# Designed miniproteins, single chains: the designs that were tried, part 67

Each design is a single chain, and the fold is of that chain. pLDDT is the mean over its residues in the fold that is shown.

## One batch from the design tools (miniprotein)

Design m2464
Fold by ESMFold2-Fast:
Structure m2464 (fold): chain A 55 residues (1-55)
Amino acid sequence: SGNETKVTEEDKEELKKRLEEIQKIVGKFTEEQIEEILSQESYEKATLKVVESFD
């Protein structure tokens, strides 16, 4: 990242790793949910999906 609001490949990899770690610890995210989060058009939208899942 570091350019703008669009999700970069590095942002997706970091987010994916975090989601996989959370899934292993709490068993909350399914593979489909992880894919939905990573498919968001911006990093901010992807982050909101994660936050909403925990609220």
Scores: mean pLDDT 65

Design m2465
Fold by ESMFold2-Fast:
Structure m2465 (fold): chain A 70 residues (1-70)
Amino acid sequence: SKEEKIAEGKKYKEKGEAAFKAKDYEKAVEYYEKAIEAYKEAGLKPKDYLDVEVNLGVAQLVLAVDKVLG
């Protein structure tokens, strides 16, 4: 159901936000990707979850920079 997928997306978004705040960017990426997957299955468009997309991008960038710097 659409409502179940939206609720699942919100749960993963909250987990991603908690990981992001804790600077656990690997977990943040994992949870944000799961949130986006659930939102897409619910029929939502990227504009409906832009905050998740932005935070995913930031987390990915931090991980990429960390890998280069050690």
Scores: mean pLDDT 87

Design m2466
Fold by ESMFold2-Fast:
Structure m2466 (fold): chain A 61 residues (1-61)
Amino acid sequence: SLEEVERELVERLEEVHRRLEAEAAAHPDASPEERQALIDRGTEELRELMREHERRVREVE
């Protein structure tokens, strides 16, 4: 159902957020370039997650 798809999106977003926070906390001395790389990886992961969410929404409509 659409409600299940939305719930799964929220759960996946929360998991990504937790993982990124943990990685940032594990590297407090990260350089600006390393910090930017982490942001870039997180941004790409979120983009992929949103693309998958759109695909799933189309499947249940």
Scores: mean pLDDT 81

Design m2467
Fold by ESMFold2-Fast:
Structure m2467 (fold): chain A 83 residues (1-83)
Amino acid sequence: MTAEDYYKKGRELMEERKFEEAIEHYEKAIELEETAETYYNLGLAYFLLKKYEEAIEYYRKALELDPNNRIAEAKLEEAEKKL
């Protein structure tokens, strides 16, 4: 499987609200290729599980790869307010 295959499966699992399974697939995607989009969706999955410290770390990694990602920046601020 490619990083894109794992990423797509993670997205499908997110739509099904299977957040922990989505995380497993996103982690496999990151092992193969680190992308801002995959880190952002990892952060979103952790956020939806109310694991805000983990969400913050992955949103920060998304912003390191794509500093102009305003959605990731907004979600980072939202997660920080939950701590």
Scores: mean pLDDT 88

Design m2468
Fold by ESMFold2-Fast:
Parts: C-alpha cells; structure tokens; sequence
Structure m2468 (fold): chain A 63 residues (1-63)
C-alpha cells in the first residue's frame, strides 16, 4: 500500500487558516482548508475520497 504524505501550511490571516495538501508518489491527491490542522486534514481526506472513491491509506503528517 502506498503512503500518503500530508503537508501543513499556516496562513497568517485573521483568524489563522491552515492548509493541508496530500501527496501520493509526489502527486497532489487531496486538498483541505480549515481553522485548525484537524479540520484542514479532514477536508483533505474528504477531497481524496471524492477523487478516488476510497479512504486514503496511512497518512504521514509533515509540518
């Protein structure tokens, strides 16, 4: 099974916004935005599921 990597960016807005991008084999496979890392990651997982019709496998979160 292929490992999915989540990259987290914090935007300096008011309030602060988090952006999560999911990568599989270096390709962008999911995208989420939220007021927390957890909400942004949930959005990115939902985007992945919508694109591929399945849950992402193991996710490694990188900050």
Amino acid sequence: MEKVVARVDKLKTNPDVYVVRLYEKGELVGFGIGDSVERALEGAKADYKKRYGREPGEIEVEY
Scores: mean pLDDT 77

Design m2469
Fold by ESMFold2-Fast:
Structure m2469 (fold): chain A 74 residues (1-74)
Amino acid sequence: SQEEIDVAIREIATEVKRVIDEGVAAGLSLEQIKERVDKVIDELAKKYNLPKDLVERIRKMAHRLAEERLAAAA
């Protein structure tokens, strides 16, 4: 259902933010942060059986967030 998809998106958003914040705090490169973000997205997308198009939109938004957070920390 859409409600189940919304719950999945919320969990992904929470985990992505955690991974980005931890990566920035640890001094990881943008590429290393994006790799960790991708692994979290892929695992949760598999768990919730999310559509590929939605997963790729989430990935692009998460990558942009990582870029913005790292730039702000510089």
Scores: mean pLDDT 87

Design m2470
Fold by ESMFold2-Fast:
Structure m2470 (fold): chain A 120 residues (1-120)
Amino acid sequence: SEELIAELVEKVRRIMQEILAGNEKVKEDLIKALDEALKNPPSPVLAGTLIVASLPIDDEEVLNKILELYEKHKDDPEFREVLRALLEGLGVPQELIDEFLNNPSLEVLKKVREALKKLL
C-alpha cells in the first residue's frame, strides 16, 4: 500500500532525526532490534525498515550488521521494494539507491549515510 509506505517513511525519518540529534536511547533500541533481527528472521518490511532507520548511526559495527541483514534478505522481492521505496521517500538519489541495492558495501552505505545526513 502506498499509504502504508508513506507512513513508514515518516516514522523512519523521525527515528533518523532523533539519532542525528544524539538520542542514545533510540540508537541503543535500534542496535538491539538489529541484533534480534540477525538471530530471528523478521518480515521483509521490518528488515528493510531496520536497515534504513539504522543508516545514520555513526558506527562501523552497525554498518556491518546492516550488510549482514541485507545479505539474509536480498533475494526477497518485497524486501528490495521496501528498501527502494523508503530510500526514494527520504530523497536519496536514484543512482545511489541502485548502487546500494545492486552491490552494497561499507563504502556504498557510507555514501547513503552522508546523503541522508544532508536530507534530514
Scores: mean pLDDT 87

Design m2471
Fold by ESMFold2-Fast:
Structure m2471 (fold): chain A 64 residues (1-64)
Amino acid sequence: SLASAKEGARLLLERSTNPEARELAERALRTTDPREASYYANLAAEAARDDPGGRAAVREHAAR
């Protein structure tokens, strides 16, 4: 859902230090389209895979 994608992106912005992941997360937060939000949120999570903060954000979102 749009709300779930935005929550995931918000957590990535709080936890990740990866500039690419942060840019993609910001794009997910700016859109009103659920498909675009999910697309950018997933790309942000992928970009943050090797960032411990990004990984923590993805795990926190998955636990909800």
Scores: mean pLDDT 82

Design m2472
Fold by ESMFold2-Fast:
Structure m2472 (fold): chain A 82 residues (1-82)
Amino acid sequence: SILDALKKALDILVDPNASEFDKGAAYLSAAVVVVMTIKTGDRELLEETAKLLREASKKASGDVKQFLEGMAERLEKAVEEL
């Protein structure tokens, strides 16, 4: 599922041992999942995706944390626009 793809990407992004290449691929994967989820207009999927990003952001710092928080805000705004 797209949520399983997101969970794998988030695990890589919060892993301090992940290579810069793997993190780059994980950023792209997470961004694609967020865009696809917004396009569905599915409230439950939007809310679950935002929750996963918020939980991952608690384990992150710096640029990763900022990226995850920004993606969650975009999903939360998409829910408000339904």
Scores: mean pLDDT 88

Design m2473
Fold by ESMFold2-Fast:
Structure m2473 (fold): chain A 79 residues (1-79)
Amino acid sequence: SFEELLERARRALEAGDLESAARYAREAARLARESGDPEKIARAAELLGEVAAALLRAGRPAEAIEMGKLAAELRSTLP
């Protein structure tokens, strides 16, 4: 479910598992986009931004840029 993906991503971020955090965040973004639900879209975009910030702090700027682009694209679908 969407909520399970958010929870898993947060736990991965807390554990420093940025690979898993990014994977769960991308899946949450996909579900949010498919749902068309503005609340889910906003929450998934926020999560993508949090993962991007963590990737930047870890010295992984290319991956951070990808997550940031996905967040911006997702937010652009909001009314």
Scores: mean pLDDT 86

Design m2474
Fold by ESMFold2-Fast:
Structure m2474 (fold): chain A 100 residues (1-100)
Amino acid sequence: SPLLTRFESYIRTLKSLGVELSEEEIEELLRHVGRILEEHPDATADQVAERVLEEHKDDLRSSQYAQLAYLVMTAIQDEGLSLEEAGRILLEALERVKKE
């Protein structure tokens, strides 16, 4: 899947920079994106990323969470995927990179 490869590439880039994401962190990010979309169903990928960045502003990983939210949103909007489907592909990408 082109989306799976894109998610794997980003997670691998983060790992190379010493940023290792847990499954729990990804699941929490997906729940946060879901809450934003419930409150703002017309939100753009940029607007969702900005809200994620603001909630995590005191976290050194805030930019990484915002970029992941952006990638999830572009998958939903450009490929017509549900949040559940995009989230499944992201979690599969995480597991594949962890096994490297």
Scores: mean pLDDT 84

Design m2475
Fold by ESMFold2-Fast:
Structure m2475 (fold): chain A 91 residues (1-91)
Amino acid sequence: MSERELAVLFTAAALLVIGNLLEAEMQGDEEKARAYRQVLDLLRQAWKAYEAGDKETAIEYLKQGAELARSNGDTDVAEALEELRKAIEEA
């Protein structure tokens, strides 16, 4: 998988999380909104680590994000982050 393909997957995951964040904010779910902001920060940290050539650290941030999403009941976000993790492992 190319770096460009990984950038597209990171962007898609970020947009999914942003959409869910906006929904949580519209519903007044402050706990869920906080969790999604944390997942976005973890995605940002993962991308920075990947750009620096630290794939292992990028994978750990994605694992943390997926675990947080699962604990929040969001399987779709968790699956998107796990797909990103696998893509980095195979790159």
Scores: mean pLDDT 85

Design m2476
Fold by ESMFold2-Fast:
Structure m2476 (fold): chain A 116 residues (1-116)
Amino acid sequence: MPQIVESGGGTVPEGGSVTLSAKVSGIDFAKTGIAWVRRRADGTGEGVASIGASGSLVSYAPEVEGRFTASVDVAAKTAYLNMSDLRAADTGVYYAVASLGFAEGYVGEGVQLTVV
């Protein structure tokens, strides 16, 4: 079965940086797009970044553009979200969503980021 193992996060000072990672198994990583979604305390989700299969077509939400960088290591089957110049508003649970072809997506368990 497909699995996404996320790591990183924790408590980070405002203005600091952190890298989240998502290791993907059980699916063809080279054909998999990754989206990063932040969940607020009220349970609503917001897309913050996406990267297409094999690192093609990267996009960011306007509030994180220039501060966050999404990348993939195809050989390691790992997606990364490098987050810099962190703000209290960046606090939330971050999920990696792996998308295969038509209408199929898999979600990681999420990692908590707290910016203080």
Scores: mean pLDDT 81

Design m2477
Fold by ESMFold2-Fast:
Structure m2477 (fold): chain A 62 residues (1-62)
Amino acid sequence: LSREELRAALLAAGLSPEQAERAVDLYEERGLAVTAAELAEATGLSREQATRAKRAVDEAAR
């Protein structure tokens, strides 16, 4: 996944632009092994929002 594809998927999942950039940086460092819990910690998202965001990225990577 490119940074543009990651950002698009995260924004579509309802993240703010600032949250999406933090999440993109985390995915660049860790790859698709990023967990919903790691996303929540890095971005301040709720568990439900982080789970939804991870699903969007996983679907975009398919």
Scores: mean pLDDT 83

Design m2478
Fold by ESMFold2-Fast:
Structure m2478 (fold): chain A 65 residues (1-65)
Amino acid sequence: GEYAQKGIEALKKGNYEEAYDYFKKALSDPKYKNSPLVYRMLAEAAKKLGNEKLAEEYQKKADSA
């Protein structure tokens, strides 16, 4: 999906807040509703933003899917 790709591009550029927002939008796509990949990407973005608790929550969602 377009949002997942934009999130990856933002993550590569170090725009972690933008990456997080795009990955959250990707979850709104029915194709990615419970995607382990998107949850893992959300965990990476959260970790880069210094929010380790949020990163752990998304990692658990990725591991459960």
Scores: mean pLDDT 81

Design m2479
Fold by ESMFold2-Fast:
Structure m2479 (fold): chain A 66 residues (1-66)
Amino acid sequence: SSRPVAPVPGSGNVPAPKDKAEEYREQAEVLRKAAEAYRKAGDKESAEGAEENARKYEKLAEEERK
């Protein structure tokens, strides 16, 4: 028997109301993945922008924890 397994890399996760830090961390993860996709596509400038934003969100998450 053959049944297709659908991979869920977190794009189907249900956003639950948690600490703001958790939300910022998730945004940073999404942006980092976008940056990697841009780098693979050859858009270095877009990748840099996405990574800069990811770093900013990660910093916000750290500050929010305090």
Scores: mean pLDDT 74

Design m2480
Fold by ESMFold2-Fast:
Structure m2480 (fold): chain A 59 residues (1-59)
Amino acid sequence: MEKTKKGIEYLKKGVTALLNGDYEEAIKYFEKAIEYGKDNPQLVAAAKRYLEEAKKKLE
């Protein structure tokens, strides 16, 4: 499904942003990964974990 492919792309962009210390940008990408990947529970679960990590880095 094309939506799942976009979700994976956003997940990869989020991980790249997270590794570069761009935590606010990472959060936005992980939220997009959840939205586009909503029909893939494994993708959504991964994106949610990374989203929580990015949010914790801003604290």
Scores: mean pLDDT 82

Design m2481
Fold by ESMFold2-Fast:
Structure m2481 (fold): chain A 64 residues (1-64)
Amino acid sequence: MSDAQILEEAARMVREARRLAAEAGIAVSDDALVESVAETLVRRYGLAPARARAIARQALARVS
């Protein structure tokens, strides 16, 4: 799977998490979103933690 595809998946995760939080009336920090998305990328795609966090931060910036 390409880095571009992983970034698109991460961006979708950020959008979905924000949508669900808004519907539930829950405040979610950007740091919490980055860590949650990074953890999922490590688990599902076997990315190194530092790289997963970098991709999660890029995804958050794209969704801003």
Scores: mean pLDDT 82

Design m2482
Fold by ESMFold2-Fast:
Structure m2482 (fold): chain A 93 residues (1-93)
Amino acid sequence: EYEKRIAENPEDAEAWLKLGGELLANEDYEKAIEYFEKAIELDPKNAKAWLALGKAYLLLEDYEKAIEYFTKAIELDPTNEDAKRLLEEAKAE
């Protein structure tokens, strides 16, 4: 349970990222963004957290922020095909 992991270790960046992902799946985009930002604060080189933040902004139709965060994710992990595909999607909108 990721909430339990955060309660025991609030610096567990992966737990914040995973819980943010659950919020995103439940369409709680604002709270998901808050949790992804916390994950990035704890581990700013985690490409998955930047990708997740970009996806949340894409779903909010904030294409400029989505492009910014997908670009950051690709800079950190150039092999991530999902980030590249989502960047192209955001640019097309």
Scores: mean pLDDT 83

Design m2485
Fold by ESMFold2-Fast:
Structure m2485 (fold): chain A 68 residues (1-68)
Amino acid sequence: MRKGLEGGRLVRELMRQGLSSEDAFNEAARRLGLLPSPERQALLKEIGDKLREIGDEIEEGLKTGKPP
């Protein structure tokens, strides 16, 4: 579980380096020795989709100017 938070920080750092969120996620998992299995790939996809939706809602919230 704590490794997940560290992975998140690595993803953000890699994205800062110019990698996409998908590539950053895969690279972080590789560096942590957490090669994704098919089932884990499905979970990561779902998490990624949810994070993307949250980001999109924040973006739209800023665009509409409404509070969270």
Scores: mean pLDDT 66

Design m2486
Fold by ESMFold2-Fast:
Structure m2486 (fold): chain A 57 residues (1-57)
Amino acid sequence: AMEANLRAVAEAAREAGFTELADKIEQLVDEGKLPEAWKLVKENADELTEAVARRRG
């Protein structure tokens, strides 16, 4: 669940133009560093919330 959720967040960030952030999240997930990936998501919560909002239209 956490891995799938983090990958979904990375996809939303990439679609919103936050390519570097998306790449960092995916790299941490691929390395099995799920707590570090989740921390990165929390630290960028405002930007990621906007990205998800754009996906909803």
Scores: mean pLDDT 75

Design m2487
Fold by ESMFold2-Fast:
Structure m2487 (fold): chain A 69 residues (1-69)
Amino acid sequence: PSEIPEAELLETFGLMYIGLAKSALKQGKFEVAEESLEKARELAEKVKALGDEEGAKKVLEAVEEVEKE
């Protein structure tokens, strides 16, 4: 199987949005946090569509952890 560079980039962006959401929540910026989590979920779906199930699961798991807060 060939490596899909786009999936790796999207996974990285998804994790970046998770970090932004966590920071926003701590600052009371709930709208920014919700928007960032939504973008992370969208990126995880694209990563999954490109065949990187582990990358997608990692991003989605992080989204669920942030949503608990």
Scores: mean pLDDT 78

Design m2488
Fold by ESMFold2-Fast:
Structure m2488 (fold): chain A 73 residues (1-73)
Amino acid sequence: MKYVVTIEALDDAERVAEILREVGMEAKIEGNTVTGVFDMTEEEFNAKMLELVRRLREAGVRVLRIDVKYEEK
């Protein structure tokens, strides 16, 4: 199952992309928006999202919004 995570950063989109890659996502930067893609199980995705939020907070990165979409194919 494919999950698309979109994060809007206040000013450090490169740091957000680095953290996404560290948790195993492919990450793409578009201005202040970082899009990460996971291709994994729902249980693995839930664990990765918890790890992502924790790492963003520990890094002191301020995020304006986090959106999640899934593609079942």
Scores: mean pLDDT 79

Design m2489
Fold by ESMFold2-Fast:
Structure m2489 (fold): chain A 65 residues (1-65)
Amino acid sequence: RELLLRHALRTAKALMDALGDDLESISFEITDDSLRISVKTKTPEAQAKADAIVAEHLAELEAER
């Protein structure tokens, strides 16, 4: 629970730092065993970059298990 929340905040910071003005919204769905991240951006290029960052951070979370 706490680990997932911390990971979500870390991912949000990375997305904000990388996308800046192209980032429209981020939403997180946290359950006891899973984290889902939904990102909305202004362009397809920014969306691809956001998806890559999310995938990288989720892979790091899985590696800790």
Scores: mean pLDDT 76

Design m2490
Fold by ESMFold2-Fast:
Structure m2490 (fold): chain A 66 residues (1-66)
Amino acid sequence: SDEVEKLIRQAFEAYQQGDYETAAKLLEKALELDPSNEDARNSYEILKAKLAGDEEKVKAIRQQLG
């Protein structure tokens, strides 16, 4: 679990730096270690929607978390 949480934090750092490729790979690795981790799944879905330019889907996913 600690490794998964570390990968998610590193993915956020990569995303903030504009390194979306690294962010995606880190989230994919987190999901390989724990496919049921909701934070990793939600972050990966938000990242995919953001990269696709689907701002409505980004908002919908964030509303599910709020």
Scores: mean pLDDT 79

Design m2491
Fold by ESMFold2-Fast:
Parts: structure tokens; sequence; C-alpha cells
Structure m2491 (fold): chain A 85 residues (1-85)
């Protein structure tokens, strides 16, 4: 089981929502989603995704790289934290 916490920060809520949605869709390709928690704040969206799968280090690095690319695409700051359970 893997818990992925994504923080999306910016000044444009519409762009932040698009980035968060694309990040959730991207992560769903790596395993079955057990739960998704989304917290909305004025300049920050926090997404906590629990996957049933245990991710490899290579998969975690790929997720971080794709998250950085999505952040650049929408001009938002993306932070990814991964915890294996």
Amino acid sequence: MTVITITVEGDDMEKMKKAAKELIEEISKYGKIKSVEVTFEKNKITVKITLEENLSKEQIEEIKKKAEEIGKKYNVKVKVEVKQL
C-alpha cells in the first residue's frame, strides 16, 4: 500500500484544479486507487491518494517527474510526498 500526498500551489484556482485532476489521472495508471482525499484552500489544493499497490523506487521517481511536468504545464508549484505502508 502506497500513500501519495500531492500539494498544488498557485494563484489561479482553475489551473490548480486542472493540474490536480491530471495528477490523479496519472497516478491511477500505477495501481488501484483505494481512496482519494482532496482539500481545497484559496491558493493550495492537497490531494492524498492511497494505492493498493506497493510502488517501486523507479515508479515513484516516474510519478515525481510527471508531476513536475504537469506543474510546468499549468504554471503551478507541485510537491509530491510518497509513503510506503
Scores: mean pLDDT 85

Design m2492
Fold by ESMFold2-Fast:
Structure m2492 (fold): chain A 57 residues (1-57)
Amino acid sequence: MSDEQASLVNKAAREALDEPDPERAYRIVREGLLEAGIPEEAAERAGRDIALHVESL
């Protein structure tokens, strides 16, 4: 993974953690990872994982 991709992934994760709605957090992570060139399957999994994390807070 390039430094640019890692930066985009970290940005999406930080934005999602600032989002209190699990569905919106899911969309932020999924869309951010897809923009970074992460495969759809990995982006979907990461989005689901962050939504579950936000919902558990």
Scores: mean pLDDT 77

Design m2493
Fold by ESMFold2-Fast:
Structure m2493 (fold): chain A 68 residues (1-68)
Amino acid sequence: NPEEEAREAIENARELAEKAAASKDPSKQAAYYAAAGIEVAAALYLSGNEEEAEEVKKYIDEKWEEAE
């Protein structure tokens, strides 16, 4: 079920972005941020929904900026 898998990937991306923002270790922040990006790519591949993938990417970018 590509739709369900895409939804799971989006949820994983959001969780990873939150872990990146919550981490006090810059290397862990970078690792979680990269993992979140991979999940966004997977969601786009599975759903073909470019608009939703872009929205999730913006959320990830916001969390990365928050991690300052």
Scores: mean pLDDT 75

Design m2494
Fold by ESMFold2-Fast:
Structure m2494 (fold): chain A 58 residues (1-58)
Amino acid sequence: GMAAEQERLRREAERLGVLAVIQGNEEALKLSQEAVRLAEQGKLEEARRLLDEARSLI
């Protein structure tokens, strides 16, 4: 359901944020943090887009 997808995206964004910190990638970290925020707001398409952008920087 939508709630499960929202939690999945939030968790993926949090994990990517941890990787961004380890790599010292400030831009990827900011995108990951924004993706968490968007997922928590139910903006799933926008959250996916920012996650894809953050992954491209790692």
Scores: mean pLDDT 84

Design m2495
Fold by ESMFold2-Fast:
Structure m2495 (fold): chain A 56 residues (1-56)
Amino acid sequence: SRERRLAVLHTAAGIAESGASASSLIKDPEQSERERRESLELAEELRRELERLERE
């Protein structure tokens, strides 16, 4: 259902955002920056999809 898709995307976006903040715990600076960037890009994509689905 549409409601289920929205709930899943909200949860996934939150997890991706948490992953970005948690990347600071990675000891290797290069790996930390890469994980942070990838997590933020994923979160942005998920938020964009949410905005499209929430247009009502």
Scores: mean pLDDT 80

Design m2496
Fold by ESMFold2-Fast:
Structure m2496 (fold): chain A 70 residues (1-70)
Amino acid sequence: MSDEELKALFNQFDTDGDGVLSYAEFTRLARSLGLGVLSDAEKAAFDTDGDGVIDWAEFKAFMAALQARS
C-alpha cells in the first residue's frame, strides 16, 4: 500500500480531522483491513506515547509491523 493510500485510509477514519485516530476509529480501520476486533491492550501497545490516540507515525509503524508479521 502506498503512502497516499495509507494517508487516504487514515483520513477516512479521522472523523474529527485532528490528524490522530481515537482507539474507536483505529478499531474500525483495523476491521476494514480484515484484522478483526483489537483489544484495548493491543491498541495501547501501538500507542507508544501513551496519550490514548494513534498518530500518523504510530499508524505507519503499525502497518509496517503487520507486513513484517506475515
Scores: mean pLDDT 72

Design m2497
Fold by ESMFold2-Fast:
Structure m2497 (fold): chain A 90 residues (1-90)
Amino acid sequence: NEKEEQELIEYMLNVPQKVLDKALEKYDLSEEEKKKLEEAVKESQKKIKELIEQYYNTNDESKKNQLLAQMMQESGRVGNLVREIIRKRK
């Protein structure tokens, strides 16, 4: 269902910022850690936008599935970085 895929894509684009917002609320982050996470959000959103453009410009279902998988991986980048930062404090 193309509409459900489009809603999932929009959700994935918003995940990086949402993860940062939750981390800022929950954890006492240093200015360096905040800057690193903000840079990760920008990089993730940039790459997801590039993948979205490729997704809507292709008619190949196999290629679309690969692009969706790459978007999912990229949307998880900020969450992985938050986990790494928090783990180093233990």
Scores: mean pLDDT 84

Design m2498
Fold by ESMFold2-Fast:
Structure m2498 (fold): chain A 66 residues (1-66)
Amino acid sequence: DKDTLESLLGAAKREAEIKEKEIEEEAEKEQKENPSISKEEAEEKAKKEKEKAREELKKEALEAAS
């Protein structure tokens, strides 16, 4: 059912957005607590974690809809 898949993907997108905000906050906190980590390094790590979270949640939604 396309409507079910659409609903699951929509939920996964919203969850990913929340998780991305959490990852951004964690990266900021990590940089503040560990000055040896550059801002650029923290941003790159956060970017990779956001991408991974988006892909994992999308995969879970697709598997659930199957």
Scores: mean pLDDT 78

Design m2499
Fold by ESMFold2-Fast:
Structure m2499 (fold): chain A 63 residues (1-63)
Amino acid sequence: GSMMEEKIREIEEEAERLGVRYVIRQNDPEGAARLAQEAIRLAREGRFEEARKVLEEMRELSA
């Protein structure tokens, strides 16, 4: 795929991993799904900096 498709896939995979960790730490599967879906949506729109900020929030809340 293109470099853009690779970036999107990278964010999707990270969002999935962080979503699982978020469920374990916060006991909030709906919150995990919303944040993961938002990061993926932003990445698909080419808004990679905003997608990364959502992933950072998920990491902090999953620490």
Scores: mean pLDDT 84

Design m2500
Fold by ESMFold2-Fast:
Structure m2500 (fold): chain A 74 residues (1-74)
Amino acid sequence: SPLERAEELAREGGRHVSEGLRAQDAGDNESAARHFEEAARLFEEAARVDPSPERSQQYRDAAEWARRRSEALR
């Protein structure tokens, strides 16, 4: 279902956020930036697929957060 697909995408995005934070803590800004970029992409896809306007907005907010974090590391 679209909901299950959105949840799958969001879980993958969350994994990339965790890996990005770990990489940043280790001083690997290049790896961190790539993980945050992938997280942003996955959260944007989740927002497009999720039929709930509220959850879609939450996913868009998460994508924007991840994108800004990636840009700050460049």
Scores: mean pLDDT 90

Design m2501
Fold by ESMFold2-Fast:
Structure m2501 (fold): chain A 55 residues (1-55)
Amino acid sequence: AFAEDVELLREAGREAKELLEQGDYEGARAVLLETAARLRNPALAAFVRRQAELI
């Protein structure tokens, strides 16, 4: 549960960073929003959604 959420967040963060480095802001937002929808922890999901909104 929480460990799986942390794993998902770490991988999504890495993928989003790569997309941002390529200038793909929409792709980075999509990855973060999809990850937030899959997270079981509501606080982590809310955090990730907020990060996507800042892009």
Scores: mean pLDDT 81

